# Designed miniproteins, single chains, continued (3): the designs that were tried, part 114

Each design is a single chain, and the fold is of that chain. pLDDT is the mean over its residues in the fold that is shown.

## One batch from the design tools (miniprotein)

Design m11941
Fold by ESMFold2-Fast:
Structure m11941 (fold): chain A 55 residues (1-55)
Amino acid sequence: EEFQKLLEDLNKKVEEIRKKNRSLAEQLTADIKANPENRDEIIKKAVEESKKLEK
């Protein structure tokens, strides 16, 4: 039973990360819609921030 509980905890953490990624994508889309002329700058900063999180 401890093994099943550990799997459930891991699944919850994965869902939390997925939810955060989805809200980040929605925020990025909103920022692009508000400032379409700055789209490239917004995307570039998001990519750099993503790289820092991975390393």
Scores: mean pLDDT 70

Design m11942
Fold by ESMFold2-Fast:
Formats: structure tokens, sequence, C-alpha cells
Structure m11942 (fold): chain A 71 residues (1-71)
């Protein structure tokens, strides 16, 4: 289901950033994209500005989907 896909995306994001799923869900719910971007920069210091902009867009989309599907 789409809700299951959103839950999996949140789990994958948490693993990629070395965070708990609870931390990722809390920061996304609050719209604290800067905190998630700082963690991304820490884990992937060679990331380009374009990659960071794409990551921010993905975070915004994931937040919207999580809210829409009650995840």
Amino acid sequence: SLAEAVRQALADLAEALGLSEEEVREWLRRGDYDALLERFREKYPDASEEELEQFRAQLEALRRLAEEYGV
C-alpha cells in the first residue's frame, strides 16, 4: 500500500542518516529540514548543492505523504 511505502521510505531515510525512525518522523513533522540537511552533510560531506536541493525536495514530498497517509 502507499502507507506501507511511506513507512518504508521513512525507515530507509533513518538508516541512511544514522538516525532513529522516531527522530526522522519528529523532525519531518516539525518541518525541521535544516536539521535533516545538516545530518545529510555530516554523513555525505562531498554532496553537491544540487544534491542538497534534491534532498530537501524529497524531504518536503515525504513530509506531505506522511501527513496525507497518517504515518
Scores: mean pLDDT 85

Design m11943
Fold by ESMFold2-Fast:
Structure m11943 (fold): chain A 83 residues (1-83)
Amino acid sequence: SVADELEYTKELFRLIAVVTEIDVLVKQAQKQGKLTPEMQALQQKANDLYQSVLTQKYSLAELREVLEQLEGILRQVQAQVNA
């Protein structure tokens, strides 16, 4: 339905925003000479999850599960940058 398509699109925009914030934070850490192997691993995991969403037919429920994982990764990167 149109309502389901709108909800899916909103969750996709949230997912893109989270992946973008992870990338920005990791690039900021790199510019400051504070990039850790853990940050690189988290960025790679975020990119792999994002590519899975782009290449596979995800349901709205599956997209929300991926978004929750990405929000968890973002929290971990934020904690490392603020350490």
Scores: mean pLDDT 88

Design m11944
Fold by ESMFold2-Fast:
Structure m11944 (fold): chain A 95 residues (1-95)
Amino acid sequence: MELKKLEAEKVRIEGAYELAKRYIEQDRPDEVVEIFEWLAENSSIPEVAKIFREAAEYVREHPDMPKEEMLRLIDEAYEKALSVIDKKIEEVKQK
């Protein structure tokens, strides 16, 4: 996997995270599910794809969860995905 592609993927995740937070504030959990499903489908790293797929499924199953709980879920998924991709970027840079 090329470094440039991983860096672009990180930027997409960061942008999607900010967009997801705005949709949560607007009471649009369906939009959050769509964003996370899209990230899962377009992730080059299986671990990152799994993180977003599981988060999307949880939001879909619990669309009426409190906004604060959904924000915590989104924050946790984002931090986990960012950790995985940063580790992969460093591994690629060492080659």
Scores: mean pLDDT 83

Design m11945
Fold by ESMFold2-Fast:
Structure m11945 (fold): chain A 81 residues (1-81)
Amino acid sequence: VPSVEELLAAAERAAATLDVEALRARLEQIFGQARELSVEDQLQLASRLARLAGTLDPERARLLVEAALRIHEFAQERRRA
């Protein structure tokens, strides 16, 4: 399972190099991998993705914020279970 640093690096590279459609697909892959992380690592990744979104154009920022929210919500659901 990739680390938070590996998944963040993958998201940063995707945001820098891919078009919006390919970025959306890569973020879905990152979300799938993030599901295997601990709750603490999921929350850390979500926070760092949201921070990365603040450095991007609005369209790419929206995709990263959506991915961050999905990971955060998944982590919160796991905390309740």
Scores: mean pLDDT 85

Design m11946
Fold by ESMFold2-Fast:
Structure m11946 (fold): chain A 87 residues (1-87)
Amino acid sequence: SMVEKIVEELKKAGEKISEIDEEAGKKLIEAAERMKNYSLKEALEETGKLLDEVFAYAAQHLNDEDFAKVLEILKELSEKIKEIVEE
């Protein structure tokens, strides 16, 4: 399903971000686990909120180098989610 694909991409991004900041990565991984039984609408709404939360966290707590790395991962994640929902 599209939700299963979204969950998988969130977990992959969370694992990559965890290598930079464990707390930021954990936010994505834990959210992905909660989303497994969501509708597509609920999964997309939660994903949008989660991306904003992780961006804000990284902007406030990480140095410029680590922030740039997290931003690139979030950008790649956003592009993958768009690919999943655009047919």
Scores: mean pLDDT 86

Design m11947
Fold by ESMFold2-Fast:
Structure m11947 (fold): chain A 85 residues (1-85)
Amino acid sequence: LLEDAIRTLEEIAEALRAGDVDAAEEQLQRLMDLGMLARERNDTELFTLLSRTTGEIGVLVDQGDLDGAIKAAERGAEELRKLLS
């Protein structure tokens, strides 16, 4: 789950760098689904982090701030990697 969330955030950043907003939105939906799965597994820390990151990326994409959305996705992936340690 945690490794899947990291990969999904990396895929969001890559799609946004390519200017493929549709692909980024598809990966953002996957990230939301992973957050709900974390909640079902009672992983409150992962659910909270994924919910915040998903919301931040979504708002930035809607505003057309693709550079901001890329940085938010990269920051989210880095925070999740700290949980693997």
Scores: mean pLDDT 83

Design m11948
Fold by ESMFold2-Fast:
Structure m11948 (fold): chain A 68 residues (1-68)
Amino acid sequence: MSEEVAKASKEQLEEIRKEIKEFGKETGNEEAEKEFLKALDYAVEGKEEEALEYFQKALELVEEKNGV
């Protein structure tokens, strides 16, 4: 485990954002895509608590719709 991790670079954040959008398109889970993007935006701002809330909401939507 890395104790000190620098915030993801702008390039890495763009890759993650792209993966989230592709996930939404492939699964049709637009609600989860939206919540994942919000979580990413809060994480970029260093608002870790809010990022976790949106990330958890996105995971719930994935579980309910996709059953995984």
Scores: mean pLDDT 72

Design m11949
Fold by ESMFold2-Fast:
Structure m11949 (fold): chain A 83 residues (1-83)
Amino acid sequence: MKPILSEEESQAAYDGAVRTLEEAEKLIEEAKKNGVTPELYRRIVSLLVAAGVLASGINDEEKRQELVERIRKLGKEVDELVA
């Protein structure tokens, strides 16, 4: 089994994922006001993917699942913007 992250490293990954999702939320808010461009859509999707990668490294199962659900919610909001 690969060594899991330390609590400090896991917390840093969580904080990084939260900040990445906050940036994605800001871009989704921009898209709601100004419409979705292909560039904006690509950026939002890239941030959601990056947050998912960070979440996969988190030792705390509940915190990881919280981030996964947040990513899923934001992904649905993006899909609604392009529908």
Scores: mean pLDDT 81

Design m11950
Fold by ESMFold2-Fast:
Structure m11950 (fold): chain A 81 residues (1-81)
Amino acid sequence: LVRRLEETARLAEEGLRAAQQARNTKGWGAGRAVASNAGQRVSDLDPSVTPTLASGRTAGGLISKLEEVARRLREEAERLR
């Protein structure tokens, strides 16, 4: 249980870093594409985050929602240790 939550948090954190890097090097379109792909992988592991990620309608909004999800999942994983 804790391991699944830690793995999901890790994927969200890695996806967020990749999306921010893509945004900074290739622009908002690339950042959005990376964030969308990472968000889908995280949603596949934890469907409860799908509505939060789906509400990110702009490139910046999606990256912000992925950051929120990564933070919440990490906090929850730490609480369950």
Scores: mean pLDDT 76

Design m11951
Fold by ESMFold2-Fast:
Structure m11951 (fold): chain A 78 residues (1-78)
Amino acid sequence: MEVEEGVRQLDEAARQHPELRGELLAAKGQLLDQAGNYKEAAKLYREAAELLRDTDPERAEEYEKLSKEAEEKAKEKE
């Protein structure tokens, strides 16, 4: 499965680079968004944005937008 394959690769990366927490959460959010799990994707995008706010505020803003878009998709899926 695409989602599980991607998560496995991201988890391996996190073991070698724990500093990638924000990027890891955002990447997992993207995989879940692609899989149609919009509520979980929105949550992960928000967490990624919060972690990146101090180090990369521009990316944090992008992930906040993605979180809102994922929430709207989740609402439509209802």
Scores: mean pLDDT 75

Design m11952
Fold by ESMFold2-Fast:
Structure m11952 (fold): chain A 85 residues (1-85)
Amino acid sequence: MEKYLVFVETKGIVNGKEIISLLYREVESDEELERFLKAIEKMPGEIIRLEVRKLTDEQLEAERARLGKYGEDLTKKNIEKVKKK
């Protein structure tokens, strides 16, 4: 069975501060994918990265292992980037 893995990075402003949010989602159908893409399009802020990958179950397991190790903190933690360097 094949599923879509969607990676979305959004940039928004909260209380005058720039916040970057990283989201991962597994999607099982073309219809669910279309609904999800339309939902993120309506989110406040700017989409700065969007990747859609159609994966086999075996490939998806490998991506879950990779994303779980590095993506959990980024997915659940908003990164505040207002400071210029």
Scores: mean pLDDT 64

Design m11953
Fold by ESMFold2-Fast:
Structure m11953 (fold): chain A 79 residues (1-79)
Amino acid sequence: MEEEEKKRNEEILESLRAALDGVIQAARDGSAGMTLEEARRVIDELAETALKHLSPEYKEEVQRIADEARRRLEELAAA
């Protein structure tokens, strides 16, 4: 039971990382009309959604992942 919950949380974190990576990549390449403004919105929404579905112990990890994605997006805007 607990192992199944841990697996679900790990899968949600992996999905979050993959989704954020995709958002950053789309903003970088201009794929599907992804603007920097839209990418920022999607990052915030993905992080909020993950926080609603993950166990509380993952809150800090989600925040770090989201902060890293936002920083990467800002670096793209500066380039």
Scores: mean pLDDT 79

Design m11954
Fold by ESMFold2-Fast:
Structure m11954 (fold): chain A 80 residues (1-80)
Amino acid sequence: SIEDYLDEKFAEVRKELEKYAKEKGLTDEQIADILDMLDRIHTLLKRYAKEHKLSKEEVDRMVEGVKAHLKSVIDDKAAA
């Protein structure tokens, strides 16, 4: 299902963001905040994808956007 596909993609993004945040020197609390943001977005996007019958291609584009945004948040926290 599209929901299962989203769960798989978000699991991959979670691992990538956690690694990236650790490499950027974020604290455990800052990493937890980033992962909490990801989990909230995951829940909302999963509902949206189901309701709007999104394709895998549409999901991939949205997931890449989420990843890029949260990497930017990590960079901002690391620079502060």
Scores: mean pLDDT 88

Design m11955
Fold by ESMFold2-Fast:
Structure m11955 (fold): chain A 84 residues (1-84)
Amino acid sequence: EKEEKAKKLEEEGKKLLKQGAEYARQGDGEKAAKYALEAAEKFEEAYKLSGDPKYKLKAEAARRAAEYARQGDTRRAAELLEGL
């Protein structure tokens, strides 16, 4: 039920993180930030459904990666996204 939906959102978020990391590795900070923020939204919804703090931490880290990507620090953005 809620746990199943949270897991599906986590899987969707992980796919978005991988796409964001790939764009960050290519130096595309705008696309990296876009995918990182979309991943954060998926993890926020997973947190609302499950209450599991791991999802809140993943969402916060993904938003931080988006900030680095927007600042042009695509290497640090990629490292954060790959670590999630």
Scores: mean pLDDT 87

Design m11956
Fold by ESMFold2-Fast:
Structure m11956 (fold): chain A 87 residues (1-87)
Amino acid sequence: DPVSMQEMLDKLIEELRAAGAEVETEERDGEYTIRVVFDGREREYRVRSQEELQLVAARLSLELARLLGADPEEIARLEAAIAAAEA
């Protein structure tokens, strides 16, 4: 669903920027390139589906939680969710 994918992307960008990250996105031939700068480090992801975008969002949320010193229980839950999605 293109509308659902765009809504997820917009929400992710808003959350990342609110946390102090720099975010740049580019769309070409149905592929979205997401570039994120946190703590002086750049990360680049390429996604073609809603499922791939959800995984990228989860990974970035985990990195953000670690960087901001989130609750260890929340970090563990995010790690478990990502591991389950990749299994």
Scores: mean pLDDT 76

Design m11957
Fold by ESMFold2-Fast:
Structure m11957 (fold): chain A 93 residues (1-93)
Amino acid sequence: KYIEEAEEYIKKAEEALKAGDLDSAVDYLAKAYIYIEAAKLEKEGLSEDERKRQLEFADGVAAVERAVLLVVKPTKEELEERIKKLKEEIKKL
């Protein structure tokens, strides 16, 4: 479930990069990161409260990363590297 959603957002980010839409790529990558973190927490079998706390932290991290990237305007190459790293995280799950 969460892994499938993360893979879908990574594909959307790749499509956005091909189209030159860097802002959309940043947004999709932040969403992919959240779903990857959700999949990790599901695999660990954490309680609902512990899962919520960790997902809130991950969501906060993604929001900060997104805000920074929108200000500093990352290159296409930097976003392609981010996509590679997120794909590697999914493979480790």
Scores: mean pLDDT 78

Design m11958
Fold by ESMFold2-Fast:
Structure m11958 (fold): chain A 89 residues (1-89)
Amino acid sequence: MKEIKENLEKKGSSLISNAKGYIDSTQQYYDRYKRTKSDTDYFMYQMSRINFDKTIKDIDDLGKKAKDLGFNDLSDKLFSKRKELLESV
């Protein structure tokens, strides 16, 4: 039980860190695209957005799994962080 919770906490922290990275990358590629008007820069912007959306879904899935396992505190934390990340874009 403790080992399962610790593994979910580590996975959650990794996903949150990755989502923050994609927010930063999305902003950087969009700013670059505005300057360059390059199709490559626009493609990189779109890919960063897609990766962010996938990571948000993974956080949502992890939060639901934590709740199903009775780890309500971890579930609430994951859903709270998901909301903060979505408000940052």
Scores: mean pLDDT 87

Design m11959
Fold by ESMFold2-Fast:
Parts: structure tokens; C-alpha cells; sequence
Structure m11959 (fold): chain A 87 residues (1-87)
């Protein structure tokens, strides 16, 4: 199922994540799972997930802009793989 594929992608990304990256991945993953359970469209899921990523990354950018941009890139790569599994 699409949910099983998303769970597999999440587990793979967790394997190489630092503790801070894992916290961000966990939050994004929970947002996606909740939106799927609520029957939201792919567009709505994308909107909610990107909003959460941007919020977390902008917060981190105040301390370390370079690290924040690396995390943004990794989280968006995660979203691309998730949306490929849903399409």
C-alpha cells in the first residue's frame, strides 16, 4: 500500500539521520500520516508538509543558516520520494 511504502521511505531516511534530522523527519512524517488518515488530497498534504519544513528550517536558520539549508534539502528529498510513492 501507499502507507507501507511511505513507512519504508521514512525508515530508510532515519538510518542516515542525525538526532536533530531525525526529530525533523519524525515531525514531517507525522504530518503526512495524519493528513493521509484525514483523507486530504496530495496538494493539501504537500502544503502542510512544506509549511512544517519551512517553519522548522527558518527557526534553525537563526542559529546556523548553512545547516538549515542542508536540512531543507534533505526534507524536500524525503517529500519527493513520498509523493512519488503516492502518485
Amino acid sequence: SAKEKIDEIYEEFKKTATPEERRLLDRVYEVIKKALDEGKSLEEIAFEATRVIDEEVDRLAKKDPARAERYRSRLYTFLEKVFSALN
Scores: mean pLDDT 85

Design m11960
Fold by ESMFold2-Fast:
Structure m11960 (fold): chain A 66 residues (1-66)
Amino acid sequence: PLPEPSPERLRRQQELNRAMNRFIEQLREQGLSDEEIHERVSEVARRIAELMRQGLSLEEAIRIVE
């Protein structure tokens, strides 16, 4: 069996996945192509990771990149 991540790590991963899914849906609603959505998601994910490394919460990082 794979090692189970800490509760905090698992929660952060679930929150990030939920936020990314909502973001993708919003971009589709705005009429962006799949390629444009993938590019935007990649940029946003990198930015969120950078902000979280600087000590921001996932929620704050998401708000900043929106």
Scores: mean pLDDT 74

Design m11961
Fold by ESMFold2-Fast:
Structure m11961 (fold): chain A 92 residues (1-92)
Amino acid sequence: MLPEDTPLPPMSPEEQERADELVEKIRKELEEMVRRGASVDEIRTFVGERLEELIREREAAERAGDEDRVNMLKHVMQKVVELGNEAIRRLE
């Protein structure tokens, strides 16, 4: 691990459940796109749109001082990036 790498704090069980629901929805949509032969550009667009939505929700949570929700959304964002990269790799 690089010296600047700071792992995200662990989620509570309630945060983990919410994160799992969001990730599962995105995973299923990506799996269907790959199965239908979506292009790399279509997957990048889909992932980008989901990340923009998550960024807006995170910014709203930061403004509200909801640290637990901010942490949960950061975990979801990391997982969405991983899933998008995996989907793209499967098409290349």
Scores: mean pLDDT 81

Design m11962
Fold by ESMFold2-Fast:
Structure m11962 (fold): chain A 92 residues (1-92)
Amino acid sequence: KEEEEAVKAFIERADEEAERAKKLVEEASKEKIPEVAKEVEGLVSALETMSERLLERGKASTEEAKELFEEAVKHAREKAEEVRKLAEAKLA
């Protein structure tokens, strides 16, 4: 189904963005902390923007598709939270 394909693509992209952010945090040198922090904030903001767009799409979909979209958004937000916590622990 088109909705399932969209959800799968969204989850895959959210996972890729989160992994990229985690790698940047883990590889950060002291001199690059401000740069890495800014890039991590950008990636987290991108995940939230993607989440908002998917939820808006869900409003016009079937109830079944809406549940899939809400679950995908929850997944992306959990990934964003993991990245934020890792950044706070490593960059502070």
Scores: mean pLDDT 76

Design m11963
Fold by ESMFold2-Fast:
Structure m11963 (fold): chain A 95 residues (1-95)
Amino acid sequence: MFGQPLDQSPEAQELARRLRELIREARELLRRLFELAEEKNASSELIARLVGHELLVVAAETGLAFGMSREELEAEIEALERTIEEVRELIEELE
């Protein structure tokens, strides 16, 4: 049962679908941010923040692969939405 929500309800399946979309968006934004950080010779502090966001995305991918409860899916969605907003702000600061 790897890669499936623990709750097979339509609601849990929709949450898992939303989380997969957020993971893809976060990966694309992190790729852009890493490229800008290299171009702008970003500080070690900024690089540490980038690594932190990367680890949050890896945790979401791993959880989704092993199966998550509805509550875990909702919590990971909120965490990734916050990560996406912070990464967007960092991109704007570097541009």
Scores: mean pLDDT 81

Design m11964
Fold by ESMFold2-Fast:
Structure m11964 (fold): chain A 75 residues (1-75)
Amino acid sequence: MTLKELLSKVDPKEVIPKLEKQLESPDPEIRAKAAAELGLLGGPKEKLEPLLTDPSVMVRVAAKGALEGIEEREK
């Protein structure tokens, strides 16, 4: 995938701040989705780490998967 294709589907400068705001949503489904999408973008691990202690199991699972995916790509 080229940088141009990534920018047309997901602009990191525009989408990452929106996803970070969604991590603060009262809806655990929205938080889980935002965590997964940030993981796919290689997003900031620092923003995903607090979600590992989220009260919702689905959010914790999404955050763990996202962080593991980022860490595996860094190898």
Scores: mean pLDDT 74

Design m11965
Fold by ESMFold2-Fast:
Structure m11965 (fold): chain A 63 residues (1-63)
Amino acid sequence: MKAVATKDFYDPSAPLASFKKGDEMELLGHSEERPDRDLAKNLKTGNIGIVPVSYLSEAGPAL
């Protein structure tokens, strides 16, 4: 499922997982370690990382 970043995010432990407001992300699945995080692929950079779901909005069709 595709989502868009609603704000900038930077993870100091995984800087390649950082994204900018407006970046398109593809949600790959829920994080098993963190209930508030998902695995996502940044479509701009191609990097995959664990990101906070509260920073993402689904790009539709959302119910």
Scores: mean pLDDT 72

Design m11966
Fold by ESMFold2-Fast:
Structure m11966 (fold): chain A 76 residues (1-76)
Amino acid sequence: EDPEEEKIEKFLEYLKTVLKVSEESLEKIREKIEELGLDKTKELLQKEISEVAAELSKKYDLPSVEILRLALEKVL
């Protein structure tokens, strides 16, 4: 049993259930994790999402969870 695989599945489940990310976006994230690893993928996404989320927050009055979902979908 690989602890990293469990962390990957929990991360993807969070994106699917909490952020309501599409299956297409989840597969793109899974591909990045396979290429870069979970921690590096999270670092890259966090950087890109932070920039896009800041722009979306100025343009739209939406809950933070919705802003994060839209930002994630835009960076993929």
Scores: mean pLDDT 78

Design m11967
Fold by ESMFold2-Fast:
Structure m11967 (fold): chain A 93 residues (1-93)
Amino acid sequence: SVKDQMINIFHDTMQQVMPYLSNDVINQMNSYYQDMMNSTTIDQMMDSFSRMISVIQTHADNTTDPDVRQTIMDVRRRSVGRIVRVIQQYRRS
């Protein structure tokens, strides 16, 4: 289902960025993940995903390590691409 695909993309994104984030940021992302799991509409799931992407972007912008920044931005780019593909496939149905 679309929900299962979005949850998997969110989870994969969290796992990939988790080593670079503080516990407070990880806890915030887990809250958005729970919001997505409890969502009943695509719009609610997209809101949760957008909040996660905003957190990732803010951390990337504030990091002083260019390799860490590049890694986070690459994960962000792939995750956005995966979500866009899922939504496009859903809207074509």
Scores: mean pLDDT 85

Design m11968
Fold by ESMFold2-Fast:
Structure m11968 (fold): chain A 99 residues (1-99)
Amino acid sequence: MDELVKKFVDAESIEELVRIAEEALAKGYDPVIVEFLLDLTLHGKRLGIPREEMEEILREAVKDLEKAVKNGDKTGIFKTYLRYLERLEKLAEERRKAA
């Protein structure tokens, strides 16, 4: 998982992100986890969040998501996604205020 998170964070284009997602699916990663990583990475890159902070956030997000997926908690999966989206938005706002 750590290697997959780094690949998503280090991707320089949408084409690279799609390739990484397709390779992860081919390796047997859960589609919900792959979609979650893709969406949060795209959102974080759009907001200009630094790679090191993005990597830490994605690692934490995946750990929380894996628990919800293992338990079959569809509501928990969705709430986890929304929580990390909000965290990325707040981090971007704080960085903008500090600049």
Scores: mean pLDDT 81

Design m11969
Fold by ESMFold2-Fast:
Structure m11969 (fold): chain A 86 residues (1-86)
Amino acid sequence: MEMEELKKELEKKIEELQARIKEIYAKSPGDDEALKERLGLSGEINGYWLAIRKNLDKEKAEEAAKEGREFGYGFYRGIENAIKRG
């Protein structure tokens, strides 16, 4: 019961983050800062999906989302560095 309620809570968070990505893209599609934020949000979504799939508790789910966000920001930095080298 508590696990199914947590799963529904995490699914709602994913939907809210997906809506935020769409909003940012619609308002600022060519903005580099907007791209960085969208990649961070995408990473956070992937963290929550992993938590749902692995039946993680709330604390570990929030940690997975945080790590996913940081990975998204790191991916943006990787792209930025690759462009500077090309």
Scores: mean pLDDT 81

Design m11970
Fold by ESMFold2-Fast:
Structure m11970 (fold): chain A 58 residues (1-58)
Amino acid sequence: SAVEELAKKAGASVEDVQTLIDLVKAGKLTVEEAARLISAASGVPEAEARALIEKALA
């Protein structure tokens, strides 16, 4: 799944990534904000993080 792939690339738990996706679904966080947070915390490029977040939301 996109959540599992993003978690592995970011060195984060699947649970933490799923929480970010849930916040985006709830409208409390934008896809761009979530991608920026993951990139800042992990070094994953924002564009790659954004693509995986969008895939997880599909």
Scores: mean pLDDT 83

Design m11971
Fold by ESMFold2-Fast:
Structure m11971 (fold): chain A 93 residues (1-93)
Amino acid sequence: MKERLLGEAALALAIMTAVVLSKYPPESVEEAKRLADNAIKLLEEARRLGVDPETLEQAAKAILESFRKALENAPPEWKDVFEEAIKRVEELL
């Protein structure tokens, strides 16, 4: 159904947003927080749109891996943003 396609698109965008954060440092801590928040909101939206729990779990794990890589490369000022984002995604698992 249309809802499933929207959910799958939301998951793809969430994963890509997290990957971008892991590869390309944001210009500011505010941008890092906004992009991390957007990835999490897209994951939550996919759940609302009825994406299967197994697919959601796989996507959440991919997002977590990307956020952990972003945390490793982040300045100390941004670490709290990624640590909070990691906790929020882990709570969805």
Scores: mean pLDDT 82

Design m11972
Fold by ESMFold2-Fast:
Structure m11972 (fold): chain A 64 residues (1-64)
Amino acid sequence: KKAFISKQLAIARKEAKNETQKKQIQEAQTAFDSGDYDKALSIINDLLVDLGVEDIKSAVDKVT
């Protein structure tokens, strides 16, 4: 599950187009690095829902 969150963060970073999105990704990365995976995942999910990242759809499709 740690690997899954890490992959989502990498995809989100590549897709971020503005500073607001980059800051949210940075906050999620900080939470992940601190070992708070629930907090990191919550931030990422909120960001990705707002962002509409198609790359995440491919990653989620194989899990859901």
Scores: mean pLDDT 69

Design m11973
Fold by ESMFold2-Fast:
Structure m11973 (fold): chain A 89 residues (1-89)
Amino acid sequence: SLPADTEKLRAVAEELEPRIREAEAAAKSEAELAAAQAELLREMAERLRRAGLPEANIRYFEGLAEVARLLAAGEPEEKIRELIKKLAE
């Protein structure tokens, strides 16, 4: 299953790569970049769910999207660091 899951992840990443590069080039601030990254990571998680990846992998990308959303919103650093720590478990 691991090789098949890796191929699905790669395919989704390759489809989103042009949009990631466009967002990085278009962002006028760190907050704007973080907001774009949050949307792209949510879309990645949804595409991976539809592709049938394990829920743990999907939750990881959803967690990364939430980190990016909190950064874009200017949420307290402590809250962001706690979430990153939980994702690294």
Scores: mean pLDDT 81

Design m11974
Fold by ESMFold2-Fast:
Structure m11974 (fold): chain A 80 residues (1-80)
Amino acid sequence: SDKEKFAEELLKAIKDAIKKAGIKSKKLSNEELEKILEVAKSIIKDPLLAASIETLIDSFIDLGKDVSLKEIEEALKASL
């Protein structure tokens, strides 16, 4: 479905941003999440995808919670 494709693109963009930021941590701190968002905004050309990543990452930052990539994947799956 279009929603599943969008979630896959969103997850790919997050993974690409993590790789480009040089982050290898099992849990992402708020500082690492802010860095991932900065990098993602620099590489994403689709404004809807960029806004969606910002909303998702900001939600984890606002909770003050360290997040694994698996937790991000599960949050995306739960939103579908």
Scores: mean pLDDT 80

Design m11975
Fold by ESMFold2-Fast:
Structure m11975 (fold): chain A 94 residues (1-94)
Amino acid sequence: SSPVISEEEKQRLKEKLEEEIKLAEKEIEEARKKGDEEKLKEYEIALEAAKELLEKLPDINSYEELKEKLKEVLLKIAKELGAEQEVIDKIEKA
């Protein structure tokens, strides 16, 4: 069985997700300035997924549940934002 996530580990995960959100926002602006539409879409998916995972984090109690929720959120956001089938397949296979 996957180990339980402690409250201290949840706090560290929250801080890491907040850092990833800030990084994704910067990467989105850089991709937009370069006209890199593929990277822009990739970072937009990552940003929205990180935000949704952050909201769900208080209800996640194990690393197994964290992995399943991350996959669920990434798949949902990728489909909602119109990601290419290859990207969707990679998320489903992970």
Scores: mean pLDDT 80

